# Designed miniproteins, single chains, continued (3): the designs that were tried, part 35

Each design is a single chain, and the fold is of that chain. pLDDT is the mean over its residues in the fold that is shown.

## One batch from the design tools (miniprotein)

Design m9204
Fold by ESMFold2-Fast:
Structure m9204 (fold): chain A 61 residues (1-61)
Amino acid sequence: VRPVTPEEAAAMRARVDALQRSGTPEANEEIRRLALDGGLHALAEYARAQGGPVEVTVRRP
């Protein structure tokens, strides 16, 4: 793994942010993929996106 430059981290963060705002399943998969092959900054942003929108507040039907 090579070190991530600040500009690369910012670009990846912007992409994750845009994907997270769309909230589609495809966007969530793209975030996961970026987190897995990206730098730690992408992983941190992915974790925040996972916790940000409330996903597990729906009680059993």
Scores: mean pLDDT 58

Design m9205
Fold by ESMFold2-Fast:
Structure m9205 (fold): chain A 68 residues (1-68)
Amino acid sequence: SARLPISALPLSDDPRVAAQAAAIGILAAAGEGELAAERARELAARSDPQNAAALEELARRLEEALRA
């Protein structure tokens, strides 16, 4: 499939980060891939390196799904 499932989002022990990651997944599932990728990059910029890497990968896959 061209889209990632919500369950593919990284999770954090911080419930605020987990909630933001879930919101990104909901946007992606709703077809708002560009906004989802933007939000994933924003969250990555303020996350721990491991979570940042996973969020950057999610953003990359969402961007690929939007391109030709």
Scores: mean pLDDT 67

Design m9206
Fold by ESMFold2-Fast:
Structure m9206 (fold): chain A 63 residues (1-63)
Amino acid sequence: SLAVRLKNEATAESIAKVAALLRAAGHRLTVTDQQLADLREGLKALGVSDEEAEANVAALRAA
């Protein structure tokens, strides 16, 4: 449903923003490649599209 899709997208965006802020703010608290892979899998399992999950992981890696 549209509502579930929007909720999942909002959740993925929130997770990505929080993780990006943690990475950017904490020069010594780096999100690992494994954690990024786990996040991608988790987002996809939550119903987020492959495109959306990849975009969120890419944004986190760039932060």
Scores: mean pLDDT 63

Design m9207
Fold by ESMFold2-Fast:
Structure m9207 (fold): chain A 117 residues (1-117)
Amino acid sequence: SELEELLKEYGIEIDPESLKTFSEVAEVLKQLLEAMGIDPEKLIEILEYLDKLIKDSTAELPKKEEQDKIRELLSSLTPLVEVLELIFELNPELRKEFTKLVNENGSFHAMLELLKA
């Protein structure tokens, strides 16, 4: 499958039929992040910060140098987004659960719930 081929490029072997819960998806996404040279805990920290920033109108914007680092990190997440989309194509029920989280709490919160599962 396209998902298996893409993950294999990062040295990750999975059974796509095993990806039925957020917890199982989170394990694969964390392995992908590590293979990409991204610390999953650091990404979680940044997503928590961004979620608070968009929900708190009194929150101060980060300095330019920090904004540039955040932008660089977010732009490097393209393979993560591609893998997640392929997982959702294989399991539309997971897409439905994720979309509900996005609609209720925003995209950063939805990603946090998924990665922390």
Scores: mean pLDDT 83

Design m9208
Fold by ESMFold2-Fast:
Structure m9208 (fold): chain A 58 residues (1-58)
Amino acid sequence: GPEEEAQRRLAERMRAAIEALRGAGPVELRVALHEIQRSPLPEELKAELVAEVERALA
């Protein structure tokens, strides 16, 4: 439904932002991690985005 579509769009935007930050450094990636944790996304999508940030930090 519209809620699920909005969540998918937000998750896609957050993934794009993380990808754009891969060369920026650990401070910017930690800020992204904090934003993910504060987002209204389901825990499953948050876990996926957290994994993306952790891969970018490695």
Scores: mean pLDDT 77

Design m9209
Fold by ESMFold2-Fast:
Structure m9209 (fold): chain A 60 residues (1-60)
Amino acid sequence: MLAEALRAGKEAAERAAKTESLEAATKIAQDVILEKWPRLPESSARRIAEEMARDAHARA
């Protein structure tokens, strides 16, 4: 489900943001989103992952 993919991506971004760079957190979140929702366009997954990673990194 899309909602499940977005939740998993956000959780992954928050975990990664504490120990990884913004770029690494973005990639981790993107990979998690695409694993849960493979048919999502890669550009959309990247955009969502960037927003999640940036938000998580700002809070870390």
Scores: mean pLDDT 80

Design m9210
Fold by ESMFold2-Fast:
Structure m9210 (fold): chain A 91 residues (1-91)
Amino acid sequence: SILEKLKNLSEEDLGVLEVTLAVYEVTKDYQAAIDFFKRYFNIDAKSLDDLIDLLKDVYKNVDNPLIQNVIKKMIDIANKLKEQQEQQKKA
């Protein structure tokens, strides 16, 4: 479970994860961020919508602000990837 793995991470590990995701967001490597996150937490989500729904469910079930920040950033990245893919289909 992603939630169990997140709860078992130290504050230092959560900080490193947040910085890693922030670097992907700044460089706009959204697909690489998704691939990294899915491998790190062993997530088998078949679509971006499935991933976003899973992340929103996790977000609702956590009270730790550091975990909430990581999940929120991942949701933001997944939504940006969806927008990027939709823009490319229209071009």
Scores: mean pLDDT 82

Design m9211
Fold by ESMFold2-Fast:
Structure m9211 (fold): chain A 114 residues (1-114)
Amino acid sequence: MEAIERQIKELGLENVARLVIEHLRAIPEVRRALEELIEKEKLSEEEREELEAQLRAYLRKLLDAAALVIREAIKEGRLELAEELIRAVEEALPHLDPELQELARKKIEELRKE
C-alpha cells in the first residue's frame, strides 16, 4: 500500500495506472504459464499448492493496488482512467479463484458508490 502511494507521487497516477492495467491483463497468461510449468516439470501436488498460494498472494496485492489507484483516479477527477482500471479488473474476474472474485467485486461496488 505505502509503496503504491510513493510510486504515484514519483511516477504520476497515469503511469502507475498503466502498470496496474498491464499486470491485470497479464493474469490469463500467467495462469497459462503456471499450468504449463506444472505439466512440463511434473510438479508434485504440494509444489503445485505452494505455487498456487504464491500466485493468490500476488493477485490479492494486485487487487489492493488496483483499488487504491482507482480511488486516487476518482479523487483527482480522472473518471475515464478509473473506468479503464475497473474494466481491467472486471476482465480479470474469470481468471481469479472464487474468493478473489468476491473480493474484487466487493471492492468495485464500494468504489462505484464513491
Scores: mean pLDDT 81

Design m9212
Fold by ESMFold2-Fast:
Structure m9212 (fold): chain A 68 residues (1-68)
Amino acid sequence: ERDLLLMQKMLPEVPAELYPKLLEKAKERGLSIGEVTLILSGLLEHPFLDPEEIKKLDEVGRAELFLK
């Protein structure tokens, strides 16, 4: 699936078990998976995530923060 390949490429440190939860949360927030991968890799700012908190977290921590 295209979205899973994009997540593997952009978020290699994030456990694959979190991918289905990230897809569900993206739909709830009206975000594309491309936007989610850019947010979690630190390439795109988003109003639901504090940029200072994002800088202090690794990709796994950012994924967990996004799922909250």
Scores: mean pLDDT 71

Design m9213
Fold by ESMFold2-Fast:
Structure m9213 (fold): chain A 76 residues (1-76)
Amino acid sequence: AEEARRELRETLLKAGVSPEDADAIAEGVQRAAERGDPSGTVAFAMLAVASAIDAGNWEKADEVGQAVLRAADRLE
């Protein structure tokens, strides 16, 4: 659980997501996974993708989206 959240946060930071947004996404994904909320997980994946693109790292968009989905699976 802690490892998955840490890996997600680091992936987001490397993609240029702000520390505030990275923390919010990581926490949100963990809470969505704990609640069994796949729609919440998808929403955070979309937010992560949008944040990476906004940071100018469009090449990392797929990586951060996949990282959110992988973290949610590991946190269940």
Scores: mean pLDDT 80

Design m9214
Fold by ESMFold2-Fast:
Structure m9214 (fold): chain A 73 residues (1-73)
Amino acid sequence: MTPEELLRLADQAGQELQQAMQQLKQAQTPEEVAKAIGRALRAIGDGWQLYLQARKISEELGREVAERAGLKV
C-alpha cells in the first residue's frame, strides 16, 4: 500500500469517527448511544490498523495517519 493510499484511508476513518460523534450528540435513547459508540470504536480500530501499517514505512507517516484518522498519539 502506498503512503497516499494510507493517508486517504485515514481520512475516511477520521470522517467515520466524526459522523459517529455527531450521532452521539443527536442520540435520544440508550440504544442510539450504544450504536454511536460501537461505530466510533470500529472507526478507531480501523485508524489504529492503518497507523500500524504506516509505521512500517516510517514513524512520521504513522503519526500523520494517526492524526488524520482522529487518533491522539
Scores: mean pLDDT 83

Design m9215
Fold by ESMFold2-Fast:
Structure m9215 (fold): chain A 74 residues (1-74)
Amino acid sequence: MKEAEEAKERMRELGEKMGLPEEEIEKSSELAGQAALEPDPQRRAELRQQATLPIVRAVKKKNLSPEEIAKLLA
């Protein structure tokens, strides 16, 4: 449970830094929490990919440099 809440919090922070709408942040946060609790490595990877997809799209749309991405993840 605590690991799921931590994953949700990290995803919320990242989504806010990327300027995602609140609804998108909430969905990504929930998927990140589910991934943290998923015992199957394959399903966990799929949930993590879905949770990060809006962030990946925002990064590509904004044409962020590797340095800018690293600052957002710090």
Scores: mean pLDDT 76

Design m9216
Fold by ESMFold2-Fast:
Structure m9216 (fold): chain A 95 residues (1-95)
Amino acid sequence: SAKEKIEELIKKMEEELRKEGYSEEEIEEVRKALEDLIEDIRKAAKEGEEKMERQYILAKTAITIRLARSREATLHALEALDLVVEEEKKKKEEE
C-alpha cells in the first residue's frame, strides 16, 4: 500500500513535469534523483532517527531546488518523501 502510493506520487510528478514542457530525458533524470534521495532516507533510517531526519531535510531541499519551475511536481515529490519517512517510522514500531 505505502509503496504503491509512493510510486503513484512519482508518476504524478512525472506527468506534471511533462505538462510543463520537460523532455523525457529531464524527467528520467528527476525520477532517478528522487529515487536516489528515497534510498538515502531508507539507508539513514537503518542507522537512526536523527540521521533519517537530517537526510529527509536534505532531500526536501534538493528536490525543491531541482523542481523550482513546477510547483505541482514539487508538491507530489515532497508528499512521496513524507510517505517514505512515515513508512520507515512504522517499520520501527512493528519490530
Scores: mean pLDDT 85

Design m9217
Fold by ESMFold2-Fast:
Structure m9217 (fold): chain A 92 residues (1-92)
Amino acid sequence: MMEEIEKKMKDLVESGKYEEAVKLFEEAKKKGIKPNAKQLVYLAQAYLLLGKKEEAEKYALEVAKIGGEAERIAAAKILAELGKDELAEEVL
């Protein structure tokens, strides 16, 4: 189930279906499923591309707290794209 959600979120974000990726995440969270760092990266990217900058920053910072090196690098890139260069440096 968790791997299935991760793959589906990745596919939705890569195909430009950002609203559907957000909805998938919210439904999983409502069911008590704890998201992993990779899922949170896709969620932060979806919010960034939807122009929801506050949500994109929130989830990028969450990735930085629980993710490994690769996920922290992804979070830093999202923060830099939001113009938050100082925060991007802090999460590396």
Scores: mean pLDDT 81

Design m9218
Fold by ESMFold2-Fast:
Structure m9218 (fold): chain A 60 residues (1-60)
Amino acid sequence: RREGLERLRELAVEAAKEMPPEQVDAFIDALREGLRAAGYTDEEIDELVQAVREAVEKQR
């Protein structure tokens, strides 16, 4: 159970849903940089990025 990662994923999904599609790629790049700097693994970052991309696709 990873409460910190779960909360970050929830917040990132909500933020991505509220922004225009053209801003999502820049947001994902910023997320990757921030999570890497915070010590998260590439696998954890990829899972969060996938959740964000899936949430954005559901809004079209």
Scores: mean pLDDT 76

Design m9219
Fold by ESMFold2-Fast:
Structure m9219 (fold): chain A 81 residues (1-81)
Amino acid sequence: MSPFEQRLQRVLDSVRALADELDMSEEERERLEKLGREAVTLSHLYELTGDEKLKEQAEEVQREALRLIAEASRRRAAADA
């Protein structure tokens, strides 16, 4: 596998494990996986081009993923209380 494919697979494995841990819905899991794919793709394009706008876009996608994770974590904590 290419370094890009290896990073993509690692990110997808991580988001799937986290989605399982947080008992995320199928819709939330699909959204998180999509954000993970977008972040890895934008970061890879930044590495190839040096275009800082791609880095900024990758960081925005990562922030969106973190917001989704934080929301699921709060819901999980409330359900376990």
Scores: mean pLDDT 82

Design m9220
Fold by ESMFold2-Fast:
Structure m9220 (fold): chain A 100 residues (1-100)
Amino acid sequence: SREAALAKIRELAAEIVELLEKMGLPDAAAEFQATIDEFIAKVEAGELTPLDISKYSLRITGIVVEAELEARRSGDPEKIKLAEEIHELALELHKIMFSI
């Protein structure tokens, strides 16, 4: 159901925000949260377009790439692991977003 899908999106988003903050990327975490809030508001208003889905998907992908670049730059095994977890959660998030 749409309600269950939105609940799962909120759950996955909260986890990604926490992981981004643990990586020391608070601005990326804030931008990600704002992107998800805007997406959910569009879904709940019945105003979501295919162009909106593409726009939000690109913003999310950009944030995932930022986390991966920070992990590579640092060479920190902990940050590398966090970036991998963010990537996997973002893949689950995208699957749900494109199924709504």
Scores: mean pLDDT 91

Design m9221
Fold by ESMFold2-Fast:
Structure m9221 (fold): chain A 81 residues (1-81)
Amino acid sequence: SRDDLLLQIVNLIRRLPDTPANLQRVLDIFRRHIGTSNTDRIRRVMAQSDNPRDGIVRGLRSLDLSVSQLQAILRDLQTLV
């Protein structure tokens, strides 16, 4: 279920229009559910990546987030589509 949730989150992020506003909304959702420290780790991976969206995905996968955190992120990301 955790891997399925992560796949759904990744697919939603990759379907969002690649605008600065949408990337900021994704980061704001992350900060709400996983805190500033974990979100800043994602931002660092994003900044070091050739593609910011791929960086977000790699950063998210590195965090070993709980099922409840992933469910909360997925629910809020669904409001962006």
Scores: mean pLDDT 84

Design m9222
Fold by ESMFold2-Fast:
Structure m9222 (fold): chain A 98 residues (1-98)
Amino acid sequence: SELEKLSEEERKELAEKQKRFAELLAQYEAEPSAELAFELFILQLEQVALLEPPPVAELAREAIERLRELGSGLDLEEALAVLEELARRIEAARAEVA
């Protein structure tokens, strides 16, 4: 199990990220926005960076940097298109390490 490889501090960090994800997901489901979509995806990518093998974890870290560089100013449709492309790249990387 990936959880067995984590330190106590890393497990606490993961739990805090999961709690924050649930809170933001509830907000997003009530009133979708580009900002919430990006925050939710960044929290997922941070978990991937902690739990997944190095090739996938490295791609997740690069995706986080790209999302930070894009910043605010995208509408929801534009934000979702960016997130869909990044998700597709992560899925492809997972297939290569399987």
Scores: mean pLDDT 81

Design m9223
Fold by ESMFold2-Fast:
Structure m9223 (fold): chain A 84 residues (1-84)
Amino acid sequence: MVEKRKFKAEIGVYSPKDETVEFEEVTLESDAGKATKKVQVKAPARLKTYTVELEVDAPPGSKVTATARDKTLGATITVEAEEL
């Protein structure tokens, strides 16, 4: 059994064309598990980051990746998460 650990991810909501960034879900994933948080983010194109904190099953020292899908552009935003 792997230990549940809390992670923080900063997701860039950055658009060069003043477009709105919209996503409804952020998933944090390690080699040992994943956790998903339902959110409703609709941000004007000058907001820099959205921060999410979530617990996921991860061994000490494992990599955790946060993924959000922009519904407006259909693009996927992926960042590394930091352990809290």
Scores: mean pLDDT 70

Design m9224
Fold by ESMFold2-Fast:
Structure m9224 (fold): chain A 66 residues (1-66)
Amino acid sequence: SSSAAGALASAGHELAKLYGPETPAEEVVRLVLEGGHSEEDVREALERGGPAETAAEAARAGRLGT
């Protein structure tokens, strides 16, 4: 679960390099699932927020060009 949360944040950051601030959430989830994380772990990570939420928030703040 925690590893899936970290993978979601990392995948979001990587896709943001290609799509910018308009990175599609379903594409992030798909990459994490294809990377070997279970649907159950990904669902729990999304449901709980946790480290993935804070990391994703920091990455999104970077989109402001600061």
Scores: mean pLDDT 61

Design m9225
Fold by ESMFold2-Fast:
Structure m9225 (fold): chain A 112 residues (1-112)
Amino acid sequence: MEEEIREGARLNAQLLLRLSQLPEDVQDERLAVLEENNTAAAPEVAELVREMVEHLGRAIRALQAGDRESALRHATEAARLAAQAAVKLGELTEEQAEFLVRAFEEAVREAL
């Protein structure tokens, strides 16, 4: 399980960086689709998903501005919100959620 979480964290950090390199209209479209699909599939965590997407958008904007510190803060907060949603859905334990947030923060730091 921990190895799977680490691999997922690395992939998501790489996807965040790739998304930050795309045109802003493409970024907005991808974030809107992510929010719509996740809130429709899991309405019980809709508020957490919306907050997660907001922080992902802030992380992307910070990356584009060269603000690595703000990018890391917002990316980590997005991971924390996603982890809380997964715990509420019974997909992760609280311990696994904490590990996921730490793994993602580390992966983002390494990728920056």
Scores: mean pLDDT 84

Design m9226
Fold by ESMFold2-Fast:
Structure m9226 (fold): chain A 85 residues (1-85)
Amino acid sequence: MEFKVSEKAVADARRTLADAPADIASLRQEIANYEKKAEELKDVDPEKAREYERKSAILYTALGILEAALDFARWILEEAEKQRK
């Protein structure tokens, strides 16, 4: 049985497609900033450098979730397009 896409799912997917690229770009910038701070502190304050490395790792997880949500949103919109009757 084919998955039926609701109007709410389409609306949610459209919002994800509109918002996620900017959110992904912002997360990538924040990750790069934390990685830079970790590198700058590596020999000066290794504990603080490790803290920034942990923060970037958490953000990489969030990035993966957003990228998966974006792919799912694209799939929902393609499926809704096919179910137009």
Scores: mean pLDDT 81

Design m9227
Fold by ESMFold2-Fast:
Structure m9227 (fold): chain A 88 residues (1-88)
Amino acid sequence: SMIEEMLEILYEAEEEIKRHKDDPAMRALIRGMTVGVLASLMQKMSDSEQEKFLALVKKTLSPEMVSLVERALAISRQNKAQVQQLQA
């Protein structure tokens, strides 16, 4: 499922960030890339599905990963709103 794939992306991102503990620039790059990928995937989800995913992440992952998902959610909602306005 898309939710399971997004969780795997977050688990891999957190492991990679920890691997680069002594490289702040690389950690910032990994965080930015993760937000971009998640935003693209979440844009294809309904608002209900997005809220369900955020709730799951809050229960299972670190505050850092929650922050990345919240940033991705904000971006995806901005993109969806723009598409809806262009179709009106």
Scores: mean pLDDT 82

Design m9228
Fold by ESMFold2-Fast:
Structure m9228 (fold): chain A 74 residues (1-74)
Amino acid sequence: SLEDARRGLEQAARAARAGDSAAASTAAYMGFKELERSGGPKEAAELARQAALAGQRGDSEQAARYAEKGVEAL
């Protein structure tokens, strides 16, 4: 659902702001998959994917920014 996607992206943003890039990546990827499953906005899905990738490379600040923009795009 879109609400589950929002929850995932909000969790990703919080984890990223706390410096937990691995948790941010996992939460953002879950949000991305939920957006694809539910047919949510393509912009939000792409931002969720970018947040997950930023988290994977350890870029917590960029992961937070993408996750926050993803929530706004919902």
Scores: mean pLDDT 87

Design m9229
Fold by ESMFold2-Fast:
Structure m9229 (fold): chain A 88 residues (1-88)
Amino acid sequence: MKKPSVKEKVILYLAKLYESGLKVGEYSPLTLGEVAEELEVSKAAVSRALRELEKEGLIKIDREKERFAIASEEAAERLLKEAEKILE
């Protein structure tokens, strides 16, 4: 496997959460900082990746709680499709 980018790592993490039972609109069990630690990347890099995904309409960010949620069922389907491409 080629080394995934930070954005690709975040997409894989979101796909894993969804497959593990996280519902659309349900905020992540981990904060941005905790996700950064789990993915072994900087909090700033995760924040940038999440802002890109938010701009694309794939996620919502709760800036006060530092958590994020999948924006819609269509967004979940797009994230799963991108995760499959990353894992090829």
Scores: mean pLDDT 84

Design m9230
Fold by ESMFold2-Fast:
Structure m9230 (fold): chain A 86 residues (1-86)
Amino acid sequence: MEIPEEKKEEILKKLDEAMDAVNAGDYETAARYFEQAAKLAKEAGDQETASILENAARILRENPDDEFDRGVAVLAAAVVKTILEK
């Protein structure tokens, strides 16, 4: 699966913005950035990356547990960054 370099940069930027929001405790903003990154991944044809990010965003929106939400966000961002850096 090929993601154009421009789209990779956009997705990575959204992930960085999401993680900044997570570190600030703003899970609503983090979920929004994950949703934006997922949309970019879908447009690029990367359904795997999109699914990871959509699931992370959904969990952040539906679960009020800060500790759990932080863990989900960190794991999702790390996995996606690893995929995109290949």
Scores: mean pLDDT 79

Design m9231
Fold by ESMFold2-Fast:
Formats: structure tokens, sequence, C-alpha cells
Structure m9231 (fold): chain A 76 residues (1-76)
């Protein structure tokens, strides 16, 4: 469904932005290490978790239930 794709794309944008912020903060250019730093930094981690929570909430509003949305809802 097109709405689900939109939600995925919005979440992906937040993840990409977090990686770029981690690169800027740490000076590390390696994308894998930058992602690890994004998960360790409390502010970047909070942004990521908030984005995941919004993704789950919007999916529920649209009546979309997939293994991914169900897993994230149980984890959050």
Amino acid sequence: EEEYKKLRDELAKVVDKNIEKARELSGIKDPVLARIIALLDPELRKEYLDAKQKFVEKAEELGIETPVTKYLKEKL
C-alpha cells in the first residue's frame, strides 16, 4: 500500500539524518561506525526511537498490520 511506503520512507529519512548527525558529531566517515554512534548518543537514539514510535502509531491509524509493525509495537 502507498501509505505504508510513505511511512517507511519517513522512517528511513530519520535514520539517514541520524547517521549524518553522528558523522558530524564524531568526525567518523565510516557509515557503519557512524550508525553505532547514532545508537549510543542519547539525543540521536531518542530521535530514532521517537520516529519508530510515530511509524507504529501511524500504521495502526491506517489499519496496517505487518510482522514489522507488530514487532516494533511489542518492542516499544
Scores: mean pLDDT 73

Design m9232
Fold by ESMFold2-Fast:
Structure m9232 (fold): chain A 68 residues (1-68)
Amino acid sequence: MTEEQLRELAEELMRLTGLSERSALSAVRTLAESDNPVERAVARKELLEAGMTEEELEELLERIRELR
């Protein structure tokens, strides 16, 4: 996944959640690049607590999987 694709996904998260650019980029990067289940669980929890639905989170994860 390119830095441009990560930024585009982060911008969508900012619109849905109100997270800062730094937090959104960190969450997207963790879900795209980390194989650590604890880090992935923390990122998922942060996005849900920030206002994403479980359906929106699953759609994000599928899109990340297709771009990897």
Scores: mean pLDDT 81

Design m9233
Fold by ESMFold2-Fast:
Structure m9233 (fold): chain A 82 residues (1-82)
Amino acid sequence: TVNALPVLLEILAEAQAAGRALTAAEIAERVRERTGNSTITEALVRKELEELAAAGLVERRVGPDGRTLYSLSEAGLAFLAA
């Protein structure tokens, strides 16, 4: 499928630097903007985020609004910086 891993982690790192966590929908929109790839769907991004969470590179949390939010872990930041 689409190898969006570096772009996805970079988007999360930028959001974290701004003190934000993002929904899968927000991440999908930013990935489309960065890559120019309109085939990137929220469902595809959610699948990748869940795989990254299982690998320990991304943290999944429920925000105060009850929305599922994703943020980059310390391991994810280290992976991106390498």
Scores: mean pLDDT 78

Design m9234
Fold by ESMFold2-Fast:
Structure m9234 (fold): chain A 72 residues (1-72)
Amino acid sequence: VEVLTAVLGVSETTPLEEIAKKINEVFGLNIEAPNMSKEEFIKYLEEKYGIKARWYRFEGSDEGLLVLRKEV
C-alpha cells in the first residue's frame, strides 16, 4: 500500500483557513475551513477524506510540523 505524505510547517496558532488551503494544494481538494476546533477538523479529514494528521511541536519554538498521510 502506498501512502502520500505531506509535511506542513505551521505554528500552534496557525488558523484553520491556512491549514485547509495547504491541504487543498497538496491533495487537490476543495475544503472550506469549517467553524470548528483543530481536533474536530483532523477527525473530519480522517473520516471524510482518509487523511491522517499528526501534530509535532519543536521544543523551545512556536513552530511545529503537521504531518498528513493519505493511502493511495
Scores: mean pLDDT 72

Design m9235
Fold by ESMFold2-Fast:
Order: C-alpha cells, then sequence, then structure tokens
Structure m9235 (fold): chain A 82 residues (1-82)
C-alpha cells in the first residue's frame, strides 16, 4: 500500500541519518501513523510536514533537518511515480 511505501521511504532516510534498523522502522511507523490521514496519501504527508516546519513545530536543528530530509525523499518518490 502507499502507507507501506511511506514507511519504507522514511525508514531508509532515518537509517541514512544514522538510526539503527529497529529504531528507524519504529520511528517511521510512528511518523506515518501521525501524518497519514488516508485521503491525503503521501502528498498529504508532505503538505503536513511542510506545514509543521512553517509553524515552527520542530524546535531543534536536528528535528528540522530530519523533517526536511523526509519531505525531500517523499517528494522525490511522488515525482518518480508520474
Amino acid sequence: TEKDEAIEIITKVLKELGYSDELAEVTAKSIVNALYIGGGGIKGMVLGLQAMLDAGAYKTEEERKIAEAIIKALTEWLESQK
């Protein structure tokens, strides 16, 4: 499913940022469950993450970099599906 694709993409991003396999997977599932509201799909997740960044919801430089990396990876995947 598209939700499973989002989990795999985010897991890969987190592993590239130094997360362990187990922590990356658990963290990716948590992020997807928080942001995937069904009808919005992965595009909805990207819009949600961008809105959170714009609202200043991520207080640390590390959190902002993680959010930016996830947005980039999800956006690249969406473009590859066209």
Scores: mean pLDDT 81

Design m9236
Fold by ESMFold2-Fast:
Structure m9236 (fold): chain A 79 residues (1-79)
Amino acid sequence: DVDALVAELAARYADRVFSDEEIQAAGDELMALLLQAIAAQDQALLDALTRARRILIEKGASFEQQVVILTEVARRLLE
């Protein structure tokens, strides 16, 4: 359940400040996972990440929180 996973991660990282290194590493991983999903034509994963991002925006998550949380969501949905 993407909604439950996003809610859990948003709560966990609500007061977290990320370093530039953490944001860059998460962004690089997210890009790699997105490229893999596109190559695999994994529409279900792409739709789930689109939904997760919408939920995070509605919850007022920062851009940095969005990058880190979406990376973790993508990782958990692939494995």
Scores: mean pLDDT 84

Design m9237
Fold by ESMFold2-Fast:
Structure m9237 (fold): chain A 80 residues (1-80)
Amino acid sequence: SVLEEYKKLLEETKRRVRELLAKKDYEGALEEILEFKKEADPLAEKYNELTEEEQKEFVKLNEEYFEIIQEVEDAILAAR
């Protein structure tokens, strides 16, 4: 399903981003976030085709995506 694909993509992206941050590879972490957006955008276009319950879950997953962006930004600021 769209949700399962988005969730899997997000979990894999979180894992890779955190591994890169642990190595202080901030450019690599930013590239992973950009790659997620490219792959996730087609799934996001299907939002209006989802049930109300699936839309609520999608919103929560999207919030987790913004949390990982913040994690990267905080790591970059702490390194400066």
Scores: mean pLDDT 84

Design m9238
Fold by ESMFold2-Fast:
Structure m9238 (fold): chain A 65 residues (1-65)
Amino acid sequence: AAAAKAAQTVASAENGVRDAEAAIQYAETVTGKINPDLARELIAKGEKTRAALTEQAAKAREAAA
């Protein structure tokens, strides 16, 4: 793949990680005060999404090297 496309994939994945972290923080600070069980579920889903996107970014970097 072209280096520009690899860089775009990495940037997109990193933005997704940031969005997942923001969603986790919102669940902890807002949802957790109303429904702790739902907040725990949302946090777990966010962590899985963050891990998957982190791996995708790492693979894109490896392919570009």
Scores: mean pLDDT 79

